Designed miniproteins, single chains, continued (2). Designs and how they scored, part 75

Each design is a single chain, and the fold is of that chain. pLDDT is the mean over its residues in the fold that is shown.

## One batch from the design tools (miniprotein)

Design m6768
Fold by ESMFold2-Fast:
Structure m6768 (fold): chain A 62 residues (1-62)
Amino acid sequence: SPILRAAMRDLGLSEEALELIKEMIEEGKSNAEIAEELKRKFGVELSNKQVSGLKKAIRLAE
């Protein structure tokens, strides 16, 4: 999805980070858990609102 690709670029997220986010969503992880994992593995700091928006964009792209 062009919208998802743009959002990931704006947030500094790689395709590897996107695959991790998808896995965590499928596992029912909270926005806080997703944010902490992204910070730990990719050094990207996201707010709960940014994670929520990303989850919505991913679901609309699938």
Scores: mean pLDDT 82

Design m6769
Fold by ESMFold2-Fast:
Structure m6769 (fold): chain A 77 residues (1-77)
Amino acid sequence: AAAYLAQAAAYRKQAEEARKLAEEALEKAKKLEEELKKNPEDEELRKKLREEVARYVAYQLLAIGHLLDAELYEEKA
């Protein structure tokens, strides 16, 4: 029982870390979007914006996965 709760806590910590990385990517994407509005034809800014959006989505999915794992382990406790 206690081991399942400890593993659930570890997954929640991993979800929190992934969520922080997602928030960082979102902030970078927002800044790049503002810069792209001033330079609409800048291909490098467009590429960087796409990379940060992809990073945000990837970390959001990772965080959701870790939260689901945490809930599963909490149910087994």
Scores: mean pLDDT 84

Design m6770
Fold by ESMFold2-Fast:
Structure m6770 (fold): chain A 76 residues (1-76)
Amino acid sequence: PIKLSPKERKVLEAMKEIAEETGIGRASQREIAEKTGLSQSTVSRTLRRLEEKGLVERLANGYYAVTALGAEALAA
């Protein structure tokens, strides 16, 4: 089982909601910050930790996508 901190869960939930709202399987740090109410610096640090765990992928131009593993961790 993958352990998520409250901020990691909040960021993953926001990314899922953005993907559902836009039909696009990626989110920017700005979009996540606006959705969560977290600062961009907090979102950036949280995304780095999620990337290290393999729960998000870093894409071009500051976008991130939730991995299959990230979706599974969020569902638990």
Scores: mean pLDDT 82

Design m6771
Fold by ESMFold2-Fast:
Structure m6771 (fold): chain A 70 residues (1-70)
Amino acid sequence: MKEEQLKQLDYHMEEQGADTEEVKKAREQALKAIRIHLGEAELTEAQKKGREEGRKEGATGIGGGIIPAE
């Protein structure tokens, strides 16, 4: 589990007494990577549907580009 992995990392870092900004930065990078993977896993299905529908509309004729709001 992602939370358990972070706890293990924190535990090892605490043993070495390296609770500095470098450690915090590493944790934030790990959290970011986990979030990206988690978010992409869920969004992938929605994005695939949107992309395929967009491709179908674009292929039909008009192109269906991005319409600016205002």
Scores: mean pLDDT 57

Design m6772
Fold by ESMFold2-Fast:
Structure m6772 (fold): chain A 74 residues (1-74)
Amino acid sequence: SVEDEFLARLRELGRRLREAVAARASEETIRAIHDEMLALVDEYGRATGDEAAARTLRLLVEHERARALAQLRA
């Protein structure tokens, strides 16, 4: 399904984000991955018309970025 495809792509970006944090990548790298995740969420909202789900995913993506940046500073 369209939903399954978007969730698989979002999971792959989340994996890349975790790998970047583990590798102590730059904040620029973390932000670039985050920008890709936000763009994917926006595309999901447009493709499905499910604005509630898109809003929830956006909050999760923002939370993941905050956690990634906090881990880099720990």
Scores: mean pLDDT 83

Design m6773
Fold by ESMFold2-Fast:
Structure m6773 (fold): chain A 58 residues (1-58)
Amino acid sequence: TRARVDRLAAEGRSPREIAEELGLPVSTVRRLIAEEERESARALADPEAFREEQLARL
């Protein structure tokens, strides 16, 4: 489910359209997209540098 949401979002579909296609609430779709974006940002960044940025936000 999460992988499908991420794929459709990458194709440029709106959260509403993804929700309609997968039969999920829009709020759930937005949450899954936000989770994937956070994970992708961490994977792209150096883990040490990303950790320092997270600590700055705390």
Scores: mean pLDDT 69

Design m6774
Fold by ESMFold2-Fast:
Structure m6774 (fold): chain A 64 residues (1-64)
Amino acid sequence: EVEKKVFETALEIARKRGASDEQIEELKKLYEKGKDLTYIINKAAELAGVSLRELANEIAKALS
């Protein structure tokens, strides 16, 4: 539950920061195939143009 919320929030932030529909869809496919959440969050940060720490802080604020 928490892991899925973290995933969804990371994709939303990446989307808002300029990630394309195709890039978001690729991350969704990786998650559905059981790819490690840490890998997906790192890729979302790259797509958002922010550090992993910045993305993690935004996710934490959104979910608190």
Scores: mean pLDDT 81

Design m6775
Fold by ESMFold2-Fast:
Structure m6775 (fold): chain A 95 residues (1-95)
Amino acid sequence: DPLADAIVLFAELAYEAEGRTLTPEEREKIRKAAQLAVDYHREIVKALEKGDFEKARELVRKYVDEMAELFGVDPATRERMRALMERVLERLIKR
């Protein structure tokens, strides 16, 4: 996916600017995270544009769960991340 590839390249550039380089393992995790972000963002935006706030909340929960699994976070941290992302979603709905 071109947008996910661009996110990975921007991350590599940011690390280079700090005098660091991504390991292959870090690059793979960032690529997976970027792809998840792109896929879920597109679907969440579509749901919000249709006024389907129920679907938007469901997609946010799924996104957090997949990110939590990718980075191996514990259930309590996952729940806190979910609450934070739901707060962000509420702010996007609120004008």
Scores: mean pLDDT 77

Design m6776
Fold by ESMFold2-Fast:
Structure m6776 (fold): chain A 64 residues (1-64)
Amino acid sequence: MQAEIDLGLGLIQASLGKILAKKGDLDTAIELYERAIELFRKAGDEEAAKEAEEELEKVKKEKA
C-alpha cells in the first residue's frame, strides 16, 4: 500500500516537473524532480528513480 502511494505521488511530481520545465520554471521543476526521486526510492522503484535523476540533470544543465 505505502509503496503504491509513494510511486503514484512520485509519478505526479515528475509529470508536474516536466510541465514546469517546459514552461521555463526550472527552479520549481528541479524541486519536483528531487521530490519524485525520493518517492521512487521509498517505493523501491530504482528504474523510475534513475529516469527522474536523468531528467533532473537535463533541467539543471538548462538552468546553468
Scores: mean pLDDT 82

Design m6777
Fold by ESMFold2-Fast:
Structure m6777 (fold): chain A 98 residues (1-98)
Amino acid sequence: SLEEILKKLEEIIKELEKLGAPKEIIDLIREAIELLRELDEAVRAGDILRSIGLALRLIGIIFDLERMLEKEKDEEIKKLIEEAIRLIREALRLILSQ
């Protein structure tokens, strides 16, 4: 389930690159993928403090993506950003429910 979400986020990056989306959006989603992997490892290891720090960083990325969404004019790029935010939230829910 987490691996399926991460794969969908990687597919969103490829679609955003094809549409010529701003590098900042693509970089935020790439960082989210890496942080989600690190969070899953930290939660499985029982590292509470590291898990909190990584989760807060991911929440920060969600806020940055929401801000980018408000400024975006291209409807296809907007839909991909909205889907990325949805997937990041779902991944957080899945990881933190372990």
Scores: mean pLDDT 90

Design m6778
Fold by ESMFold2-Fast:
Structure m6778 (fold): chain A 59 residues (1-59)
Amino acid sequence: MDELKELVLATLRQEARELGLSEEEIEAIVRDFERLLAEGRPLQEAARVGAARIREAAA
């Protein structure tokens, strides 16, 4: 995993935990993020989707 991808993943995990998401919810968001990258989506787009999922789950 490149350094930028690792940083984004660490940030998403930290934000989700701070908002009180379960480990199951965090795992689902991370898997969705990784799937988007595997599909050729830009890192910025995948990160935005991940952040939106965290916000949606926390609401």
Scores: mean pLDDT 81

Design m6779
Fold by ESMFold2-Fast:
Structure m6779 (fold): chain A 74 residues (1-74)
Amino acid sequence: GAALSAKVNQATEDNAKWVEEEAKKVAEEGLKSGDFEGALKKYLEEGRKQTPEEAARAEQAAKEARRILEEILK
């Protein structure tokens, strides 16, 4: 029903916002350090030490951070 669809949409939106905000933080760290690969690797390593679900979200955030860095470096 509409309530279930709203919950699914909210969860998807919340996850997307979290991924975007985390990606921005990782991208900013990479830009400040000049070591983009090191910043991404550190973030992924920290995520993988938590839960499988958090590791999966860290992979998404790292992918989005790389995309943001590529956009900025244009």
Scores: mean pLDDT 73

Design m6780
Fold by ESMFold2-Fast:
Structure m6780 (fold): chain A 74 residues (1-74)
Amino acid sequence: SELEEQRRKLVEAESHLLQGRVAYKKGDKEKAIEHFKKAIELAEEVRKTSTDPELQQLADELIKEAKEFIEKIK
């Protein structure tokens, strides 16, 4: 199912967001940024391909949170 594939991508994006936060807490800024960028990329794919409003909203929330963390690391 296309919806199941999109949900799986969001779960993967969320996993990268969590891994980025862990790396940030450990002081590994480079690894944190890498994970946040991967989270953004996966969530943007869902945002671009999904017609489901809930999946679009979840993707937007993930992108926003990951971008906020990248700005804090600068």
Scores: mean pLDDT 87

Design m6781
Fold by ESMFold2-Fast:
Structure m6781 (fold): chain A 62 residues (1-62)
Amino acid sequence: SAAADAKVEELLEQLANETDPQKAYQLLQEIEELLPQVSDPEAAIEKLQEALREAAQRLAAS
């Protein structure tokens, strides 16, 4: 749905800028719950993978 598409985009943007692990996990759960309702799950998954890759790089640099 268009509402799910818009919500997932917002959550992905929040996740990309989130530095608190607990809040990041909560955002991940919300995105995961909405994925079956989005119009383009492949694009949403690609964005999620990119955000997770960035998080992994930050952890490796620590």
Scores: mean pLDDT 77

Design m6782
Fold by ESMFold2-Fast:
Structure m6782 (fold): chain A 55 residues (1-55)
Amino acid sequence: GAMERERARENIEKAIDYAEKNKDKTVALVALAEAKKLGDEESVKRAEEVLEKLR
């Protein structure tokens, strides 16, 4: 439902923030995969930006 999707998005955003703060490429890749599964374009974009910064 909408609440489950919102919670998933919040968890993905927390994972993206963690990956950026800790320079963790593995967490960033997992967050990207989860964002793509969810179909959340904003989260996909943020995860891709973090991965680009960690190159």
Scores: mean pLDDT 83

Design m6783
Fold by ESMFold2-Fast:
Structure m6783 (fold): chain A 61 residues (1-61)
Amino acid sequence: SAKIKEAQALLKKAGLYSGAIDGVLDAELRKLVTAFQKGFGLKDDGVVDDETLAALKEAFE
């Protein structure tokens, strides 16, 4: 998934994600995405939707 790869790249640039940029929603990425969503008042389901990706870009780009 292009959205998952972009989230992986942003979180890796921030020093939070240590996994590969492969487009797979692994356990480390899901945990980080869920924690981020909770912190920003988004739905904390661990899914990289358009809203979550936009918030990640605002935080880490």
Scores: mean pLDDT 80

Design m6784
Fold by ESMFold2-Fast:
Structure m6784 (fold): chain A 61 residues (1-61)
Amino acid sequence: HMLELPAEDGKEAEKGAQIKRALVAAGYADDIMGFSAAPGKITLYFRRPNPEAEALARELA
C-alpha cells in the first residue's frame, strides 16, 4: 500500500522523514513501513491501509 505526496525539489528526504516521524508519534508506527524519495515526490509505504494515517500524511505534505 503506497501513498505518493508532492515534495519540494531537494527536500524530498527531509519531508519524508518529517511525515514518518509524525505518523510514529501519532501511534501509527506499526502501520508505516517506510518511505522513498524521488525528484519532486515522496512515497510512503504502509503495511496495510489506514485512512487516519493517510489523512495525517496528506495534511503534513
Scores: mean pLDDT 82

Design m6785
Fold by ESMFold2-Fast:
Structure m6785 (fold): chain A 80 residues (1-80)
Amino acid sequence: SELDALIERIRELEAEAIAIGKRHMSPELRARVDALVAQGRRDEAIALAMSHASPEARAEIERLLREVRELEEEAVRLSL
């Protein structure tokens, strides 16, 4: 269940990235992000969060997304 642990970690990092982006959003923009997440459109939710993030928040989101990509590559290797 190493693969299950990696998938859960990816979800945690994506949720953290979205939460960072939401910190300074209006209630309407936060509702749009939440709707995208509920629809499984996580890439669009992350993009929307990134587009409204401060430079400092954007850098932290980019760090988290780089970690997500590394874990996704590991998950692919474990699935071979």
Scores: mean pLDDT 85

Design m6786
Fold by ESMFold2-Fast:
Structure m6786 (fold): chain A 61 residues (1-61)
Amino acid sequence: SRIEIVADDGAQAADALQQAVDEGRYTDEIVITLRNPASAADMDRMQRYGTAYAQGQAAAA
């Protein structure tokens, strides 16, 4: 199974990824599709949540 996130911008994508982490929903694959280019701040935020997600997934295994 995989999680697919379709967002208008990086802030929406980061919020969706944060929700998945908070709910303990882990998968082997996450696909993020953005309608608009992400800012550097949004990319940094998404990368931080991506790291937290990967760490949570490893802890859940």
Scores: mean pLDDT 69

Design m6787
Fold by ESMFold2-Fast:
Structure m6787 (fold): chain A 56 residues (1-56)
Amino acid sequence: DLFKKYDKDGDGKLNLEETKKLLEEYGKLSVETFLKYDKDKDGLLDEEEFKEFLAE
């Protein structure tokens, strides 16, 4: 799964910089979409938030 590829720490969260690289590769989601699913406003997505983000 893509989440594990970008989760360098293996702690179940991705930061915005790692997700921006994913957006460049796939080109289908914007940073604004990332921020919409970042409910904590801390610049991190957990696995469930990331799945919602990718399903967009």
Scores: mean pLDDT 68

Design m6788
Fold by ESMFold2-Fast:
Structure m6788 (fold): chain A 92 residues (1-92)
Amino acid sequence: SHMEELEREARELAAAARIVADYLKEQGVSGTRRLTAEELRELIEWAEKKGYDPETVEAARRFAERLEAEGRSLTVTYKDGKVSAAALSPPP
């Protein structure tokens, strides 16, 4: 259903944003990061090697596939140790 599709897409975005936020936190970086599908896939590989659950890794991979298919990027704002915003954006 349309609602199930939107819920799936929201979960995929949340998984990708979580991986990006966790990576930025480990790097000690705050601010806004815009990522291509390729850059996001590198962070997903990092997360998989760190032992993230398969469901989160797979959801984030599906999100990266959607970024590539739509010619879009992911913008994540990381502030005060948390994700404050995550959105689809034009390519950098």
Scores: mean pLDDT 81

Design m6790
Fold by ESMFold2-Fast:
Structure m6790 (fold): chain A 99 residues (1-99)
Amino acid sequence: SSLYNYQSAPTTAGGNTYTIRGIRSGQTSDLAISIYDTAANTYINDLAPVIQGAQIYINGTLAGTVTAIGQQLTLGNITFEIVDGSGDAFSRIDLIVNS
């Protein structure tokens, strides 16, 4: 089956632009993905479905991938964590500033 890529609206934190790209493999149910900016204490909602994981881009360059609830990826002083989901599907990723 083909993989589909869905991309969040760009998020800016600490002078960098972050983009979350969801990976989907032909699922029939659409799941919302939400990004929580812990520095701004607000939700940035993206309605793109995330089924197999999320790729994290910094200023247009692929920096890392998260695929499981509770998995953390730390890039400089920013930590990304999947905090909500079921199996391969995610509904929320936290963006945490470690400064």
Scores: mean pLDDT 56

Design m6791
Fold by ESMFold2-Fast:
Structure m6791 (fold): chain A 57 residues (1-57)
Amino acid sequence: PPLSDEAVAAIQRSAEAYRAGNLDEARKILDEAVKRGALTPEQAESILKALERAVAA
């Protein structure tokens, strides 16, 4: 089982912030999820890179 509901919610919120042009907010959401233990630092970094690639397309 990959991710908790908390992790999924954080990913969705960060994606929304990133799409709105609020990169600072997107990074903050992922960092807070890591601090809460919902995501590992490696998962957060991977998600951030995925969001960058999605917007670059």
Scores: mean pLDDT 78

Design m6792
Fold by ESMFold2-Fast:
Structure m6792 (fold): chain A 60 residues (1-60)
Amino acid sequence: SAAAEAVGAEAEARARAAGLSPRAAELAGDVAALKAAAGKSAEEAIAEGLRYARMEQAVE
């Protein structure tokens, strides 16, 4: 949905602002959009996306 995609875009933007790699930031967006589409709040979806992005960054 457009709303879930907007949540994903926000999570990706926040990941980039936090200095995460482009790959980790893309993961943040994908996870956040998926969680929002599944009915999570925008804040919960973004927090989950950022959590996964930080784990990805740690193994790069």
Scores: mean pLDDT 84

Design m6793
Fold by ESMFold2-Fast:
Parts: structure tokens; sequence; C-alpha cells
Structure m6793 (fold): chain A 92 residues (1-92)
């Protein structure tokens, strides 16, 4: 009944020892996207911001993939997409 929540919880437990490595990956691609994000924010381009956030999310998920089962990765991707969709609606 809570398979998705259990998958996310197990994924987070597996990722905890790799937190610093994942932070480094996140910092690296955040730096790569920083100018594009700043330009989109200045323009009020919500669709561009969503597209950039999706790129960042997929890159982070790719870094996590070797550490997780396909089911755990799918649950995290779904949770991340739900959060991104909610944020996008709030910006409109």
Amino acid sequence: MEEKRELVARALEKLAPHREELRAVQAEFAAELAEEVAAAEAAGDVDRLVALAERAMERLLAAMAPLLTPEELAALREAAREALAADAEALR
C-alpha cells in the first residue's frame, strides 16, 4: 500500500553514504546551468526554467542510477517530477 514511499525511503538510505559525492555532482551541473537559469528567471520564462530543472533532475538521477535498483530509481524520478510540476504551477 505504500510501495512508492518504501522505495523512496530505501533509495535515500542507499544514497546517504554517497551524500558528498552527490552534492559534488549537483554543484557541478548547477554551475553549468547557472547562467541559463539566471537568464530565464530575468525573462520570467517559466517554461525554460522547467526545462532546465528537468535537465538538472535527470543528470542527478543518472548519477544515482548505479547506486539504486530500477524500481527505487523510478520511484525517485516520479517523486521529483511531482515536486517539479507543483513548483511550475506555483510560478504561473
Scores: mean pLDDT 78

Design m6794
Fold by ESMFold2-Fast:
Structure m6794 (fold): chain A 60 residues (1-60)
Amino acid sequence: MLELKVETPSEEKAREIAKILREKRPDAEVEVEGNTVTIRTEASVEEAIGMALEAIGLAL
């Protein structure tokens, strides 16, 4: 299991990114702590990074 942490500019953006991730990747565990989104997944490092970047782009 891989754990990836994404730091965002605000708690509001972290929640937006987490919502997108939960919608697109319901098999991944997504947690929000302040402005940080933690993603736990059994996917590859490349897939996890791609998933995070896609959610960030959609939240912009």
Scores: mean pLDDT 78

Design m6795
Fold by ESMFold2-Fast:
Structure m6795 (fold): chain A 70 residues (1-70)
Amino acid sequence: GHMEEEKKQELLKLIGEILAIIGEIFDLELELEEAKKKGDKKRIEELEKKKEELEKKLEELKEQMKSIEF
């Protein structure tokens, strides 16, 4: 039989991970704005690369969530 509680726990875990990554992306956006104001080119490049990696992870988690729902 299908365990509704297990499916619910997996969905909540994925939602939690997605929200955590969204929060990290927002924090990086704030740091990126500060780095741009200071003209710190190296910091800007590091933050943009980290943001790209987080956005890729976010897309992977969204696809995992879709596979559970459909």
Scores: mean pLDDT 81

Design m6796
Fold by ESMFold2-Fast:
Structure m6796 (fold): chain A 84 residues (1-84)
Amino acid sequence: SEAEALVKELEERVKEILEALEAGDEERAKELLREMARRVAEAVLTLSYERIPDPEELARARELAPALIEETEKYGLEEILENA
């Protein structure tokens, strides 16, 4: 239930990022990317705390958070790590 809510929230944030990019609002897109990376990091921590039985699923979630953070840092969003 909570995992489903997190997935839905991340999907909505992806949509917002794409809409901002399509509108040419790069600054908004950066803010949304930063928020998404923070949410992914938070989700990984939550899943780790709950001890999800499937280690592959947990490993994939942990892999996504660092990759997303690295991508946002590449875009000059270094402050995301301080707010996560």
Scores: mean pLDDT 63

Design m6797
Fold by ESMFold2-Fast:
Structure m6797 (fold): chain A 97 residues (1-97)
Amino acid sequence: LKPEVRERSGELERRALEELLRELERATEELEKAIEEGASDEELKKLVKRVVTLMSALSIVVAAAEFVGALSEEQRERADRAIERAKKAVEEAEKKL
């Protein structure tokens, strides 16, 4: 196995992880604000779907990054925090629906 091919794979997973982390953090913040401001059921459902989709995508990319040895401890902790915050926001939104 050529080390160069393995390194390129790990860079792609790291980049995808960073992008998904930022998108999930933003989507979760938007959902939290919508909950606080008393957004419509339709808007809350749309934001919940977005957050859940990003959580699923992040979980897949985290698993891929871990498999190729490209996942840092800091990135793992950030992903775990982002997923927990997202779960809490989704649960709060569902209680209002």
Scores: mean pLDDT 80

Design m6798
Fold by ESMFold2-Fast:
Structure m6798 (fold): chain A 62 residues (1-62)
Amino acid sequence: NAQEITERAKAAAEEAAKNSKSAEEANDELEKVVAPLLQKLSDDDAAEATAAMLEVLNKHFG
């Protein structure tokens, strides 16, 4: 389910932000965790999940 994967990706972004000192470090950790999740999605759903993750990171580092 794309909605559930997007929610899991957002949760992973929150954890990455909490455990990282910079946005770049958080992005690197997040990519490690979410790459397997995103490949299960269509390109459109993966783009939506990625946008949601970036919103979380921007909230903490932007």
Scores: mean pLDDT 78

Design m6799
Fold by ESMFold2-Fast:
Structure m6799 (fold): chain A 80 residues (1-80)
Amino acid sequence: MKEEFDKLIEEARKYVDELERAIEEGAPVSTIAELMRKALDAVVKAIKLALKSNDPEYLEKATEVARRVAEAFRKAREKL
């Protein structure tokens, strides 16, 4: 569980970083949408594992990354 959770958090952070860069560089809408989808998928899976663990610390970490994804999503939406 911890290894799977850590991987998902790392993947989500990676995709958020790539998404933020793509938005700043004016990447095509299709590229931004694909990165947004990947970031959301990783975050949703991390949240599900955090809820299953019933550990507040895991939920807090997942929520922090989810907040970053939501902010990047907002910026991507403004570009559309």
Scores: mean pLDDT 80

Design m6800
Fold by ESMFold2-Fast:
Structure m6800 (fold): chain A 68 residues (1-68)
Amino acid sequence: MSAETQKKSDELLAKLERARAGAEKHGVWDEELERLYEEAKQAALEGNIEEAERLMKKFEDLTVKKVI
């Protein structure tokens, strides 16, 4: 992939790891969040930035819903 795509992938992976840690800390980590995490991580690693961002947003929205 391009250097720009790689940088975006690295940023998304770091953000995704922080989001996972937050979900675990709040006790809301479950199979549904695990699937979204794995799918987003795979998309980011493949350089599919748009799909990774979409899955990351879905993960964040679901985490907020589970914490409330």
Scores: mean pLDDT 81

Design m6801
Fold by ESMFold2-Fast:
Structure m6801 (fold): chain A 55 residues (1-55)
Amino acid sequence: MPYISAEQAKARVRELLARMRAHPEQAAEVTAQLDALVAALRANGVDIELEAPAP
């Protein structure tokens, strides 16, 4: 499988979060996909922060 860039991952995360808001009944499945994406990024040595409070 190809690796995922940080920029692509951020776009994908935003899409999954939007889907979860539109379809809360799919939250469990969307959460699983989000977890898999984060795991793939970690495995490829890519650090990504979603939204964190600015200092």
Scores: mean pLDDT 67

Design m6802
Fold by ESMFold2-Fast:
Structure m6802 (fold): chain A 58 residues (1-58)
Amino acid sequence: GEVEEAERIAEGALAASEISRTSALVALHDLEKYLKTVKDPEAREILEKAIEEIRKRL
C-alpha cells in the first residue's frame, strides 16, 4: 500500500543522504516531489519525518 511504499522510499532516501551532501540534496528534492502526490496521512507523516531527518544532517 501507500504506507509501505512511503517507508521504502524514505529508507532509500535516508540511506542516500548518508553518502554525500549532493546525494542528500537530491534525496530531499525527490521526497518533497513525491510528498506532493501522496494523500494518505500516515504515508505523508513518514515522508515528512524523513525530510526533517535529512535536513538535520545538512
Scores: mean pLDDT 84

Design m6803
Fold by ESMFold2-Fast:
Structure m6803 (fold): chain A 97 residues (1-97)
Amino acid sequence: EGEKGDIKVRLTAPATVPAGSTLTLTAEVISGDVVAYRFTLVDENGNVLRTWYASAENPTVTLTNLQPSDSGTYYAEALDKKTGEWVRSKGVKVTVV
C-alpha cells in the first residue's frame, strides 16, 4: 500500500502471466476520496514506460496480447480529491513468460 494525505491505494496482480494472455489491473482505495486513477509500467531504473488512465467509476485497465517486454513493475495511482496529488500504490512485479 502507498500512502500520502488521507489516501491508501492497493494494486494486486499475478507475479507471472503467459505471453499472449490478458492482464486486468484494478486499483483499490483502502481509504479516502478519489477523482481518477492511472496505472504505470516502470522499468528497473524507475523510468515510466507506459501510462493508462481509468475513471473513479471503473478503476480498471485491461492489457491484451502480453509480451515479455510488458514485464516490469506495475503501479496504481489515485488522484486525491482533497490534495490534488497522485498517491502511488506499492509496486507489483509482473513477469510475462
Scores: mean pLDDT 81

Design m6804
Fold by ESMFold2-Fast:
Structure m6804 (fold): chain A 78 residues (1-78)
Amino acid sequence: MKKEEFLKKLQEADELALKGVEAFRKGDYKKAIELLKKAIEILEEIISELEDEELKEGLKKQIEAIEKLIKKAEEKLK
């Protein structure tokens, strides 16, 4: 992956995660789950093209944090 392409995808994932957190705070849990899942999808694409193991580990931890928020949003819909 080109550095510019990496940074662009990272920005897209960050924007989606931020919008997901905002939706969660507003009580729109369904929208939060949708946005957060899209953020994970982009982060997984980045990980699949990265060779830097340390950077991959950092992004995997970010995915875990987002997955925990998705679970909280899913619990709120019960």
Scores: mean pLDDT 85

Design m6805
Fold by ESMFold2-Fast:
Structure m6805 (fold): chain A 62 residues (1-62)
Amino acid sequence: MTPEEITEALRKLRELLKERGYSDEIIQKAIDVARKLLVEGKSPEEAINEAIKYADEIEKKR
């Protein structure tokens, strides 16, 4: 996956999480997860969905 494709997917994820009211700290953590998944070969849709789920789980555990 090209760096530009990764950047675009992460930009969309940031917008989505911000709209859902997550803090910048949670957004950063979710972006790190999404980037790792994209590097591992997951689709942008899978990476975004998994990152959102991860962000929700982090917030619940706090």
Scores: mean pLDDT 78

Design m6806
Fold by ESMFold2-Fast:
Structure m6806 (fold): chain A 64 residues (1-64)
Amino acid sequence: VEEREREAHRRSGAGLLANPEAVQAAIDRNIAVLKEDGWSDEDIERFRKAAEAQVAHLVAEAAA
């Protein structure tokens, strides 16, 4: 049980470490959708910073 939970968590982090460009592209794609939906530049920037911080946290967790 614990082994499988650890494997799932490691796989998520390893994916981010292996494909950081794909993760950044996904964030950029989401921002484009928010822009199309009429979000303000301030709200979009806040979302981007939050998303980038979450990615950095997951990468750090995987590296630990």
Scores: mean pLDDT 69

